# Designed miniproteins, single chains, continued (2), part 36

Each design is a single chain, and the fold is of that chain. pLDDT is the mean over its residues in the fold that is shown.

## One batch from the design tools (miniprotein)

Design m5229
Fold by ESMFold2-Fast:
Structure m5229 (fold): chain A 78 residues (1-78)
Amino acid sequence: MSPELEELEDEMNRRLDEIIDRALAGKISMAEAEREIDRLVREYAERVAEATGRRLSQEELDRLKEMMMNRIREALAE
């Protein structure tokens, strides 16, 4: 993996953790968290396309969103 993609992955994980923390603190609803995840997934796809020239498919974006939403659901279940 290129260093640029590794840095992007680290940034996206930090931003996801911030969304999870705000949801756990009751600062945002699950619906708002989902909207922020939609924006994060879209931004990730754009930046991957810029770095690699590869566009993620809608199916890949849907899988990424589901993985991120599962992390929020798991955190809230504890």
Scores: mean pLDDT 81

Design m5230
Fold by ESMFold2-Fast:
Structure m5230 (fold): chain A 76 residues (1-76)
Amino acid sequence: SVISETLRPSEEQLEMARKAIHPELSPDAKELAELEKEDPSGAASVQSGLAIRAMAGEELTPEMIKEAAERARKRG
């Protein structure tokens, strides 16, 4: 649920997700950060999904990240 104390349990997945939202300090990256603050569990799901896609060789766009975050927030 809330994993605030275990900030880097899966460094590879977290780093991949963080890279996606921080490459250019894009405003759209803020959406995922806001989700993490409101729903850490939902944000973790989004980050895991995005990290898996990135590791599979997919390019993550800010819009993709934003949409995934909004979807998770509405579902949660």
Scores: mean pLDDT 61

Design m5231
Fold by ESMFold2-Fast:
Structure m5231 (fold): chain A 68 residues (1-68)
Amino acid sequence: EGTKIADELFELFKEEALKSSVEKAKEIVIEKLMEKYGLSRELAEAIVDNLIEETINKLPEEIQKEIA
């Protein structure tokens, strides 16, 4: 279950970051976590920060330099 959620959030973050910006993508994922799981904004932000770290590790070096 956790792995599926992480993959879904990773794909959503990547799509929105490429379409808009990293800042906007972070907001969208936070809002989705709050709506879908009833999380507080503080807890959702902590989850997104962890997701960003994992996302950077999964991307090619060239893409990592663009979003870092």
Scores: mean pLDDT 69

Design m5232
Fold by ESMFold2-Fast:
Structure m5232 (fold): chain A 64 residues (1-64)
Amino acid sequence: SILEKVQQLLREVHEVTKTASLEQRRELFGLVHEINDLLRDNAPDSEILEKLQRLREHIEKVRE
């Protein structure tokens, strides 16, 4: 379930990066990197969900 949420948001990142500024892309990819690190380190689901929420917020900012 967590991995499915990660995959869905990664697809949305790829879609919005087509119109994102360089700085917006840096923020998006930085959060993706943090999420991948948390997954690699077997971090608690709560920590991963917090980063997924931040990623969603940045995606929404690009869509504005």
Scores: mean pLDDT 84

Design m5233
Fold by ESMFold2-Fast:
Structure m5233 (fold): chain A 85 residues (1-85)
Amino acid sequence: MMLTEEQAVAGAEQDARILASMSEEEREKISREGLEGARKWIEEGGDPQLARLAEAVARAGLTASREELVEEAVRRAREVVRELA
């Protein structure tokens, strides 16, 4: 079943807080692995909404500052849910 916007935002916020607690090097590594995992998940017939939400958090981890990471991840998650609605 599709995630609600509220569930998607809560998940993105939690994941972004974990990434923000990591060193820059660890955050980049985990974010890159997250992007690759999301691509593979779609290729293997996984849920495209969940894969795109994982991609959104990973992209925030690569592009946002530590201070802006949670806000950026939430913003991207909202965009994913709205595009798939």
Scores: mean pLDDT 78

Design m5234
Fold by ESMFold2-Fast:
Structure m5234 (fold): chain A 108 residues (1-108)
Amino acid sequence: DEFLKELIEKLKKAKSVEEMLKIVEESIDRLSKQNVERIKAADAELDERLARGELTQAQVRQEVTRLIGRVLRDIGDMLTLELIVRKSLRKGESVEEAVKKVEEAVKR
């Protein structure tokens, strides 16, 4: 996931765990807005393909289900990272310790 790789690189450069939390929260807001736009664009494209007879209704349902599944996984991953960073902040852990836990969660 390119988005998660870029986020982790940004987190490694954070000066504090508090800054890491702000970075994650900002990234969740941005991802949520982007996903709404992606869903709308995909829905429009699939409707056009269905109208042209390029896809069946069953294939459209499969593609929509796949897209929703991916969006839910991406959001779930980001929320998991937020929880990890919040826990590190509560424990008074270093940026290096918090980054290791984030990287471990992403590699699962």
Scores: mean pLDDT 83

Design m5235
Fold by ESMFold2-Fast:
Structure m5235 (fold): chain A 85 residues (1-85)
Amino acid sequence: SEELKELAKLGIENALEAGATFLQIAEGIVESEPSVEEGIAALEAMLEVGKERGQEEEAKEGLKLILEKTTNEEVKAKAKELLAK
């Protein structure tokens, strides 16, 4: 959902402005036990924010953490897809 992605993007940007790292944000996303749709939206939002900020590698570190810790196969597949780009 584009709306879920934009909400996740705003949340990630606000957390970064408050001094959080992409890894800390990724940990918080996993701890929130998101739905599949929310998890996919958070992955896409994190990579997009990273690219827009010139912090793509830091965002990819967050994606790798979500990939390692998520139990959902669809979220894992999306994380692998995004990391291959």
Scores: mean pLDDT 87

Design m5236
Fold by ESMFold2-Fast:
Structure m5236 (fold): chain A 75 residues (1-75)
Amino acid sequence: SLSLKQAEAMIDYAEELLKRGDYETAYRVAKEAVEQLEKLDPNSPLLKRAYDILAEVYEKMGKKEEAEKWRQKAK
């Protein structure tokens, strides 16, 4: 199973991918981190970071409604 340290590394990597404009890979990595963190620690601040990444990916793709749904989860 994915550890919290592995999830943190995945989120850091997804943030770097997002900054580079690799939205597809950033989405896949962040989505996997969300799925694992929701099972391991649903109150983790890492989940908020992952939700923010997903929201920003959707914003960059012009999908504002989907972006807002993920942004609300990050609160």
Scores: mean pLDDT 83

Design m5237
Fold by ESMFold2-Fast:
Structure m5237 (fold): chain A 75 residues (1-75)
Amino acid sequence: SMELFEKLKEELKEAEKEVEEARKRKDVREVIRIEMELVEKLYDVDPEILEELKKEVSDPAILDAIDLALVFQKH
């Protein structure tokens, strides 16, 4: 659904800002925590929506979280 896509896009953009702030502080633990929380949030999301969300984000930690969520869908 478009509503779910837009909502998740907003959440991922906010997570990108949080990850960027954590990286500026060299807080590797916080980056990992944010990645893990995103995986937990995204693991039950439709794979087609996850693939579209990958086009909207550029941060490698956020992209890795989406990829890990996609792996959970295939197992």
Scores: mean pLDDT 85

Design m5238
Fold by ESMFold2-Fast:
Parts: structure tokens; C-alpha cells; sequence
Structure m5238 (fold): chain A 73 residues (1-73)
């Protein structure tokens, strides 16, 4: 949904100093837009592995959960 995309874009803008993290967030966004939810979840799991910030891990976990709900509904 647009609200998930907006959350991802906020994380991208707030983390421009971490290019590998941003790259995985951008790939996850593209997968969502293509309705490739498995690809999106994989990219966000990679993003969590690249961030040592527990707040980022919490936010990405929420994004993954939201994708899982949209995939079922």
C-alpha cells in the first residue's frame, strides 16, 4: 500500500549515509510495487542485517508484517 511505501521512503531519506542499507530498502520498495512480496521480504531481511540500529530493525519488522498481511488479504 502507499502507507508502506511512504514508511520505506522515510527510512531511505533518514539513512542516506548508509548506501548498502538504502539499496536494500529501495529494492524492497521496487519488489512491493511489482507485487513480488517474497522478493520484498528478502530485501528487508537483508536491510535488517545491515543495520545495527534496533529502531531500524523494529521499523523494518513492522514493514515485513504489513507486507505479509497484504499478501494474505
Amino acid sequence: SQSIIDTIQRLIRSNSGNPQFVKQLQQGKQYIQNKDYNGAISSFNQAMSLSQNPMHQSSIGTIILSISVERIT
Scores: mean pLDDT 79

Design m5239
Fold by ESMFold2-Fast:
Structure m5239 (fold): chain A 92 residues (1-92)
Amino acid sequence: MKREEALKRLEELARRLGELLRAGASREELLEVVREMLKIALEYNKDPEEVKKVGEELERALDLIVEDPELRQLLADALLAPDLANAPDAPA
């Protein structure tokens, strides 16, 4: 996968994750999006050990996020923020 394609796909998935967090989606729904993001990261980086560590941390974070409505709102706001679409942090 090209870097630009990977970043665009990750942006789309991050937006979907934010929408699900805002809607009060289940851990299982959140985990589906996170797993797809990790699959893209694995294909791009080809560093399975690093991707595995990030995956484990994200799964643990999801347990905390599901139980903490304030953290859910903070993450949803961050992921859905218009600044993410305007940030020049990923030059093609």
Scores: mean pLDDT 71

Design m5240
Fold by ESMFold2-Fast:
Structure m5240 (fold): chain A 70 residues (1-70)
Amino acid sequence: DDELIAKARELLAKDKALRAQGKTLPLSPEVAQVAKEVADKLRQIGDQVDAYLTAVKNGDEEAAAEALAA
C-alpha cells in the first residue's frame, strides 16, 4: 500500500516533469487528479487498510466495503 502510494506519486511526478519540459500533453486531468486523491486518501486510511484486507481475506465483501468506507 505504501508502495502503491509511492507509485502513484511517481506517475504524477513524471507527468509534471513532462509539462515542466515545456510540453503539454493531452492527458486526462481528471485521471491525474484522481490518482493524487487516491494516494492521499490511502495514506490517511493506512491504519484501516488492515481491517479491509482482513475482511477481503475472509471473503466478506460487505465487511470489506464497510471497513474501507469508515
Scores: mean pLDDT 64

Design m5241
Fold by ESMFold2-Fast:
Structure m5241 (fold): chain A 81 residues (1-81)
Amino acid sequence: SLVDEFEALLRAGDPAVAALARELIRLFAQAEKENWSREELLAGARALVDRVVAEHDVTDPALIAAMRAYAEAAVESWLAS
């Protein structure tokens, strides 16, 4: 799956993947503090992926797809906890 591909790259030390994982933790802390809706959190996670992609010059569409899939899965997991 795309999530498994992301996790493999995270274990391998990919800098863009590591940056996204770290920034998602920050995003969830901010969402908790500011009582974000599900829609706000999903929009924030998607915007975060776009920012990390741009900041790390990620051009591989497969990697971008894996980053998006992971971010959305992380949001659903956090909302279920």
Scores: mean pLDDT 87

Design m5242
Fold by ESMFold2-Fast:
Structure m5242 (fold): chain A 66 residues (1-66)
Amino acid sequence: MYKVTINGKTYEFENEEEAIKFLAEYLSKKSEVTLKVGQKDLGLDTTDPEAIARAIVKDRKKKGLI
């Protein structure tokens, strides 16, 4: 089970891809500036919302937060 917290609300998903798709859709509604901040924080060479969402979920899984 994967947990994603957005705007103080926690959502639970059965699999990693579902969590990634949900987060990517949320990020796609944000400005390029917000996406660039996410890119920098995660050390990514892209501002693609899906790639940023995958990196976030993977990072949280490695830290035991999901």
Scores: mean pLDDT 68

Design m5243
Fold by ESMFold2-Fast:
Structure m5243 (fold): chain A 73 residues (1-73)
Amino acid sequence: SMKKEQEAIEQAEKIMDTEKKLNPKSKPYMDKAVELLRKGGTVEEVGKEASKGASGGSVLSLILYARKALEAR
C-alpha cells in the first residue's frame, strides 16, 4: 500500500530529523539517506549512507522503517 509506504518513510524522516538536530554534521548523510529511501533504494544503501553520520541507534531505527517501506510496496 502506498499509504503504508509513505507512513514508514515519514517515520524514518522523523528519526533522521532528530539526528540532524542532535548532530548537525550528520545533515548531508541524513539528507542523502532520505533521498535514497524516497527513490526506492535498498535497505543496505540507506543504512550505509546514514551510518556515515548517525548514531548506531538511529541507524538501526532507520533500517527498521526503511524495511517497512520496502515491504509496503
Scores: mean pLDDT 77

Design m5244
Fold by ESMFold2-Fast:
Structure m5244 (fold): chain A 110 residues (1-110)
Amino acid sequence: DPELRAERARALGIILNAGALAGLSREEALARAGAAIDAASQQPTVEAQIAALREETVAILSEWLGISREEAEAIWEDPSLLAELAREAGNAVVEAGVLHSVTNVPVRAT
């Protein structure tokens, strides 16, 4: 499903960038992203899976960055804001390459 694939890529990118900002290892961020995607995939409809991805990502953002739910939801709508913050912090962000690689790989090795 191309819509679900796009939303999974969005969630993964946000979680990886948030993990980097929070000082987490890439492996820990990938494991949490994989768990969130797997949990969302248990929902019976594409709409429910997308809603679950949003909820999981918002919860992770609030937990890892100490931001409000409202701020986390704003980042879901505009992920570029988080990418800009990560870049300003001097973190290496290889967003497009990482998203493509992880989206094409089932994230089973971690």
Scores: mean pLDDT 73

Design m5245
Fold by ESMFold2-Fast:
Structure m5245 (fold): chain A 97 residues (1-97)
Amino acid sequence: SEKEQLKKQIEGAIKFAQELIEELEKLLKEAKEQNADQSLIDSIEHYLKKAQEVLENLKNLLSNIDNIPVTEAMRQLIFEESSLTAVWMGLFVLKRS
């Protein structure tokens, strides 16, 4: 069903958000251990917070999926996936700093 496929897509987005959080937490730890500039630490913390917010939004979407229209759920998923792409792009830039 469309709803079962959507659930799998949300679960995939949750997994991707968790992987980005793990990478950002590792990068934050390394930056602090190396006494990196505060601007770099602030940037990592910004993306980490954003990824955590997206993860909670996706978990809430998944828990409420049976109570909302498929079109609304799909719109929310697209928005959250766009946010994760921005976090991923930010992480890519930060790893080169």
Scores: mean pLDDT 89

Design m5246
Fold by ESMFold2-Fast:
Structure m5246 (fold): chain A 75 residues (1-75)
Amino acid sequence: DEEEKKKKAIEKVKKTYEEGKQPFIDEVLKNPNVTEEEAELVLELAYLDALIELGDKSKKEEKEEVLKKLNELLE
């Protein structure tokens, strides 16, 4: 079932995000030129992109909000 396959892929992405979030942030924060907020937003963008690619188009609006926050920080 294509729908079952999509659900399993989405669950795997969620699990990978939850398990990888803190190690990613900890690693990025070793660079004094990167803020914790920037690290969190970059990781969230990757997560939302993965969900959108798997067909969760409802995450597109959330992605736009994260992009706005990143653009404000990088001005």
Scores: mean pLDDT 78

Design m5247
Fold by ESMFold2-Fast:
Structure m5247 (fold): chain A 66 residues (1-66)
Amino acid sequence: LSAEEQRRIAAGARAQVEWWAARGAISEEEYARLMAAIDAFEAGRASLQELLDAVAALMEAIAARA
């Protein structure tokens, strides 16, 4: 991934997490955990796959609660 692609992916992920938080769809703990995963990805400490897995796990949890 290019630095531009990484920034775009991270920005999109943050916007999605903020949208879920604003609507009460996720807990404060889930918010903090996913934001930490996005920060780790931007810092090069986590892979894109790790970020996608974290997002997918949260989406499954939200769907199971709906």
Scores: mean pLDDT 83

Design m5248
Fold by ESMFold2-Fast:
Structure m5248 (fold): chain A 100 residues (1-100)
Amino acid sequence: SAQEQARELIEAVFRWFLDELVKEKKQPTREEIEGLLELIRQFLEDLRARHPELTPEQLAAALEAAFEKLLPEFEKNLSEETVKAIRELVEALVEELRAE
């Protein structure tokens, strides 16, 4: 489904971000975390343009599901402050999507 494609795409973006941080042995800056969420927003907008049948709720659910799946790997590799910052921005984007 288009919703499953959205989830898989967001999971791939989160995994790419984590892999780059692990490779560099660093914690992300606030600006890098904000850039990650902006990249996800752009991919979701592009996906919705190609799949106009996707509802805002389906995109919000896909984002939440992708984040929950990557959360254990984030908690293992990143500081509690970094994980909290990512969660807060994910929750903000979910609320933005649901407000459409």
Scores: mean pLDDT 86

Design m5249
Fold by ESMFold2-Fast:
Structure m5249 (fold): chain A 64 residues (1-64)
Amino acid sequence: MKEMVEVAMAVYRALVKKNGMTPDEYVKKNKDKLKELGISEKKAKELLTAAMNRDLEKVEELIK
């Protein structure tokens, strides 16, 4: 599941870091989209925060 960790890191860079958003701001703006994807707001925020901190172990744990 190493590929999923890299995807989470890429999503953080493309959608959050490049746009100057925090993980919390991204989750709030994309609340409905996250719900449609079956991802809880809490899980999405934790995943993006772990990606921001380059905590690969935490990202891997959250996507299992």
Scores: mean pLDDT 71

Design m5250
Fold by ESMFold2-Fast:
Structure m5250 (fold): chain A 111 residues (1-111)
Amino acid sequence: SKLDKDVETLKSIVSVSIKDAAAKERIIELLEQAKETKNPEYLVEAAEILLELKYYFLAISAANLALSLDPDNPRAREVKRRATEEILRLVDYAKRRILTPEQLEAYRASL
């Protein structure tokens, strides 16, 4: 029942977040198939599509649900790795744009 609730939550977020209508429909279809079959491959496919669309947090969420069913799934682990790297890259980019030149130099010195 927890998996079903988590999939429904992810499906709801996908429904309001994804701009591409065809991709949205495909992801929702995959999430429904994951609920029905309990096959982690549908969650992995959804995670990979979310990653390609650059919805990194949603990609991690779908990959985590796949890993809850198959902890050693290499495709799900790879989605988490790539999405995490992209989030860290975006955080670093944002820090560089929010900080003044003096604050940015202090930040670099603290690394």
Scores: mean pLDDT 86

Design m5251
Fold by ESMFold2-Fast:
Structure m5251 (fold): chain A 102 residues (1-102)
Amino acid sequence: GPLELVEKAKEYAEKGDLEKAKEYLEEALEQVKDDPFSYRALKLALEAVEAAMKGDFLEAEIHIGMLRIELGIAKLINAPEETIKLIEAALEAAEAALKAAK
């Protein structure tokens, strides 16, 4: 499912393979198109990874910051546990990509 794809994105990001991390996030995004919260979170993570790949570390940090806000909102409104787990995994993948790109 989408969570396993995002976990794969994190694994490849940690290895410095940002192209593979991006591909797995794009596949996960296609699977969550009917969940606006998950879709928005994965899109922010994807944009953060793309910014990191370009060396635009400020843009990557901004998208990661937005993703942290989305996670906070999801927890505040008691979003489904699976949605919260997916947003947390997306945040971890984006943070791993930025760390690998620096």
Scores: mean pLDDT 90

Design m5252
Fold by ESMFold2-Fast:
Structure m5252 (fold): chain A 116 residues (1-116)
Amino acid sequence: VLEKLEEAKKLIREAKEKIQQAIDDGAISDIVGSMILMGLSVGELALDRAMEAVRKGDYKRAAEILRGEIRTVELIKETLLKEGDVKHPSVQETIKILDRLIELLREALREVEEKL
């Protein structure tokens, strides 16, 4: 499960790079883009907390953090679909990264719940 959480952190960093490109290209507003970047940065910290919980055998805490992060990423994706230029390559690439991130977090959550 730790390997999946490390990969999830990598996907968050990639999403942040693509969102910054979308802001720079005018494919999303500065306000909306900045809010998404903040949410993704908070998500990185949440995954660090989830990994620490896993290392300590606190699978209940890890599961709670992962459920919260899945909901946050889903809301970020919805926001991007409504507010972003979905024809712009940076927005399209971000959506693909967010879809993979959601899938990976759901897989990590299943592995954590098997330890409960």
Scores: mean pLDDT 90

Design m5253
Fold by ESMFold2-Fast:
Structure m5253 (fold): chain A 78 residues (1-78)
Amino acid sequence: MEAELEEALARLEELIREMEKAVKEGNFERLLELAKEMEDLVLEIADGLRANPDLAARARELVARAQRILQEALKREE
């Protein structure tokens, strides 16, 4: 279970990196797909995170970073 959570967190970091690349390339369709994949992954591991506060804190930081990337890309005219 802990190894599965660590693997999921590594995947979240990979998704953030891909989201940053999608923004840089102007590929908003890919950005939205990656954001959806991240949301689905977070929901999948939610029960495990509830039992692991350190991993939950790390996941929260990763989700917050992804949300900032998405919000900035969508608010590019502001």
Scores: mean pLDDT 80

Design m5254
Fold by ESMFold2-Fast:
Structure m5254 (fold): chain A 95 residues (1-95)
Amino acid sequence: MMERERLMEEFRREARREAERLGLSPEQRAALDELLERIEEAARTESLEEVGKRFQELLSELLRRDPTPETREAVASLGGLFAQWAKRVEELEAK
């Protein structure tokens, strides 16, 4: 539990840093914060498979609502960060 929560906090921190680096608008950052909150909640109660499904759905919705180059780059960066987080969690929970 504690390790998964720690890794999730690191993921959220890195995701917010990437949003700032990419110069996302206040509206885009608000949408990202909502996405991160939903993923954090799912990570506490759901399996990694379900968390991954929710994350992909939320990223797809972000891109659908704002198909700009900035949002595409943010979605790609966030996808990479999530994959790294999920791999670390899976390795810790494998036994």
Scores: mean pLDDT 75

Design m5255
Fold by ESMFold2-Fast:
Order: structure tokens, then C-alpha cells, then sequence
Structure m5255 (fold): chain A 88 residues (1-88)
């Protein structure tokens, strides 16, 4: 049993960068956790990325979004595969 923390950084071509941290997850069995991250932008566009995270370790997810001029990140949602859904 362990707890994982994930930090997500989103960089845009407009020069805006946002960073957030996922809520801790407590795995019941040994193994890797699968994390899906959904980023929503102003105007309703969204993007999803997936990564494997290790228990008891900080994992950093970096991905770059191309946004329309003046658009911003309005939300980040985390989902852990393995039976858990976590809201930030």
C-alpha cells in the first residue's frame, strides 16, 4: 500500500503555464497506477493525456497545449484507473 502524488504542468503557445497537483491515491495492491488527466480550456475545448504513476513517489506530467489567442486553462480533472476517480 502506498500513496502517489502527481504534478501536472500545462504550457500554452500564448506563453501561459499552469501547474496543479493530483490528489493522493492509495493503491490496494502492488503495481502501477494509471492516471488520466483531462484539461479543459476557455471556449470548451479539452485534451486528455495518460501516464503511469508509481506509489509513494512524486510523478510530474508535462504536456503542451496550443490554445487560441486569449484562451486559458479553466479546469484540470484527474482519473485513476484501478477503480478510483479523484476530483481535484
Amino acid sequence: TGVATTKVTVTTDSGTATSDSATQEDPRMEGELELDVKVTTSGGASSTSSATIEPNKLTTLDFTLTLAAGATVTGVEYSFKGGSKVKP
Scores: mean pLDDT 54

Design m5256
Fold by ESMFold2-Fast:
Structure m5256 (fold): chain A 88 residues (1-88)
Amino acid sequence: MEEVIRRNMILAQVAIKKAGEAFGEEELAKEAIEALEEVARAALEGDFEKAEEIAEKNKEVLAKADEYIKSLSEEEQKEAREEALKKV
């Protein structure tokens, strides 16, 4: 479980960062990454209720980040995934 949480966090962080760079939304990307780090931290501590609360509180920022990731080209999405896999 811990390894899965860490891997998924790294994948998401790299994708969000790439989207922020591509669309000039670096501050939104930073907020989304910080939210994911807090969610992952709570989950790694076994506090899944707190993790869910943090995710719900940051739902709009996370949804916006996801929209930007989906707006990346196939090539940009592939590059983000490859970069993240090197960090796992």
Scores: mean pLDDT 79

Design m5257
Fold by ESMFold2-Fast:
Structure m5257 (fold): chain A 94 residues (1-94)
Amino acid sequence: PDEELYKKIVEYTAKALRAYEEGDEEEAKKYALEAAKYTSKLLGADLKEAEEKILKADIEGQAELSMAMAEAVGTYAGKSQEELDEMIEEEYRK
């Protein structure tokens, strides 16, 4: 269901952001790619371009792309930016 896919996107975005803050490029890239995969499933679109951008980006760019994907999906699901930030913060604290 769409709710489960959105939850996965938020989860992997939070993990990518945490890895970014820890300076772990490999983990940040791994979680950003997972977020892109679930975003593609939710939106029914081929996000190969997003995957290529993530693979070419530095660690900050990977975190930024993950946040942009979560924001786009949140808008699609009718979530406010404040709600999205809170969900990411909760996953980040785990």
Scores: mean pLDDT 71

Design m5258
Fold by ESMFold2-Fast:
Structure m5258 (fold): chain A 91 residues (1-91)
Amino acid sequence: MSLIEEALRKAQQAAGDVPGTLEARVELTGPDRAHLSVVAEDEEAARAALEAAVQALRDTPGVRARIESEAFLELPDGRVLGSALIGLRVE
C-alpha cells in the first residue's frame, strides 16, 4: 500500500472508533486532497470523529494534513452528517 492509502485507512478507522459514530468514510478527491465524511448520532460525535480522523493523518510519519473546510448538516432523523476537506502532502 502507498503511504497515503495507509494514512487514509487509519483515519477512517479512527473516526469509526469514536463513540456515536455510525458511518465513516475517507477518500481522495485529488492527488493532494481528501474528503472526510461521517454520520454520527449528534454534532459532538461528528466533530470528534472528524478530529480523530485528522489526527490519525497527522500521526502518520511523512504525511502533512491541513483542514481546509468543515461542514455539518442535521439529517431529518436527528443524525448529523459531518464533512471536511483536507489538504495532504507527503514528505
Scores: mean pLDDT 83

Design m5259
Fold by ESMFold2-Fast:
Structure m5259 (fold): chain A 109 residues (1-109)
Amino acid sequence: SEKIREILDELIPELSEEEKEKIVEAYEKAGKDLKVLTLTILALRAGIPVEEIEEILKQAKKFNDEQLKTLLENWDVPEEIIEKLLEAIKNNDYEKLKEVLLEISKYIR
C-alpha cells in the first residue's frame, strides 16, 4: 500500500487523498501486477478519470509486454527507457518503476 501511494504521490500529485485510496484499493483487489499498475498510471496521466479505475484495470490486465512497448514507442519514449520499465516490472521493483515512470511522464501529452 505505501509503495503504491509513494508512486501516486510523485506521478499524479494532483489526485485527492480519497482518489489515491480508491486507486490503491482497486489495484490491490486486482492482484498487484506492476504491469497493470504501470498501465493504470499511464492512463490516469493521459487524462482518463479516476471514476473509470475499474475499467482501466480490466483493460490493463489484457495488455502484454509487446503492446505496452508499442504504446510507449508511439509516444516517442526512447527504447532504453522502455527496456528499464520492462525490467522493473519483471523484477517487481517498485522503486525503479517509480523512477522510470517519472521519466516516461515527460513524454505523455
Scores: mean pLDDT 84

Design m5260
Fold by ESMFold2-Fast:
Structure m5260 (fold): chain A 78 residues (1-78)
Amino acid sequence: MEELLEKFREAGREGDEEKMEEYFKKLLEILKKKYENESATVYTGRILRLIGSYLDMVLNPEDEEVLDAAVADMRSLL
C-alpha cells in the first residue's frame, strides 16, 4: 500500500493523469475491500473521502502541498 501511495504522489507531482488514475483505481479497490463489511454510511463516506483527495490532486497538478495533504488523508483511510 505505501509503495502504491508513493507512486500515486509521484504521478501527481509529474502531472501524469493516466498514472494517477491507474494508481487511484488500485487504492480504491483496497479501500472498498477494507470497508466492505462496514455500515453503508461508513463505506460510502470513506469512498467519497478518497475520491475527494484524488480530485484535489487532479485539480491542483504539481502542487506539492496539495499532494502531501491528499496522500496523508488517503493513508489515514487505508
Scores: mean pLDDT 83

Design m5261
Fold by ESMFold2-Fast:
Structure m5261 (fold): chain A 75 residues (1-75)
Amino acid sequence: SVDEAFRRDAEGAAENAVELANSTDPSVQVAAMLYAGIAAMSGDRELLRRAAERAKTAPNPEAGDLVVRILEKAI
């Protein structure tokens, strides 16, 4: 179903945003922000909250903070 596919895509984007936010590579940091934006489009508050909490625990200062802001703004 569309809802299931969208949920999987949003979950994958959230995972990628959190994982890539740990990178010190500027190109990977941009990718983390883009994935955070994709996850934010889901409107799934629980998904976004959990992703933001994970990004806070081991963030790269630039990418991590920006990912958290993108995710929390959508909650």
Scores: mean pLDDT 75

Design m5262
Fold by ESMFold2-Fast:
Structure m5262 (fold): chain A 86 residues (1-86)
Amino acid sequence: MTPEERFREAAQRLVRAIEEGASLEEVYRLHDEFVRALQELYDEKGRLTPEQEKILLAADSALQALEEGNTEAARKHVEEIRELLK
């Protein structure tokens, strides 16, 4: 699996967990996996694409919204990630 494929898979897993109403503990675990995949991608490529940077920002915003109890805002950020992964 390439670093780009790992990043995409980690982002998709995070999206799915939030859409399915996973616990905040599970979302933290998947967000950590996403950040690790992102770090591996950056280490290999030396840069992120604008789309990858937007996915990172949306993922961080979704996690913050869930921490604040704002499930509606979290879902909107997840929809942005899903659109960027097309």
Scores: mean pLDDT 86

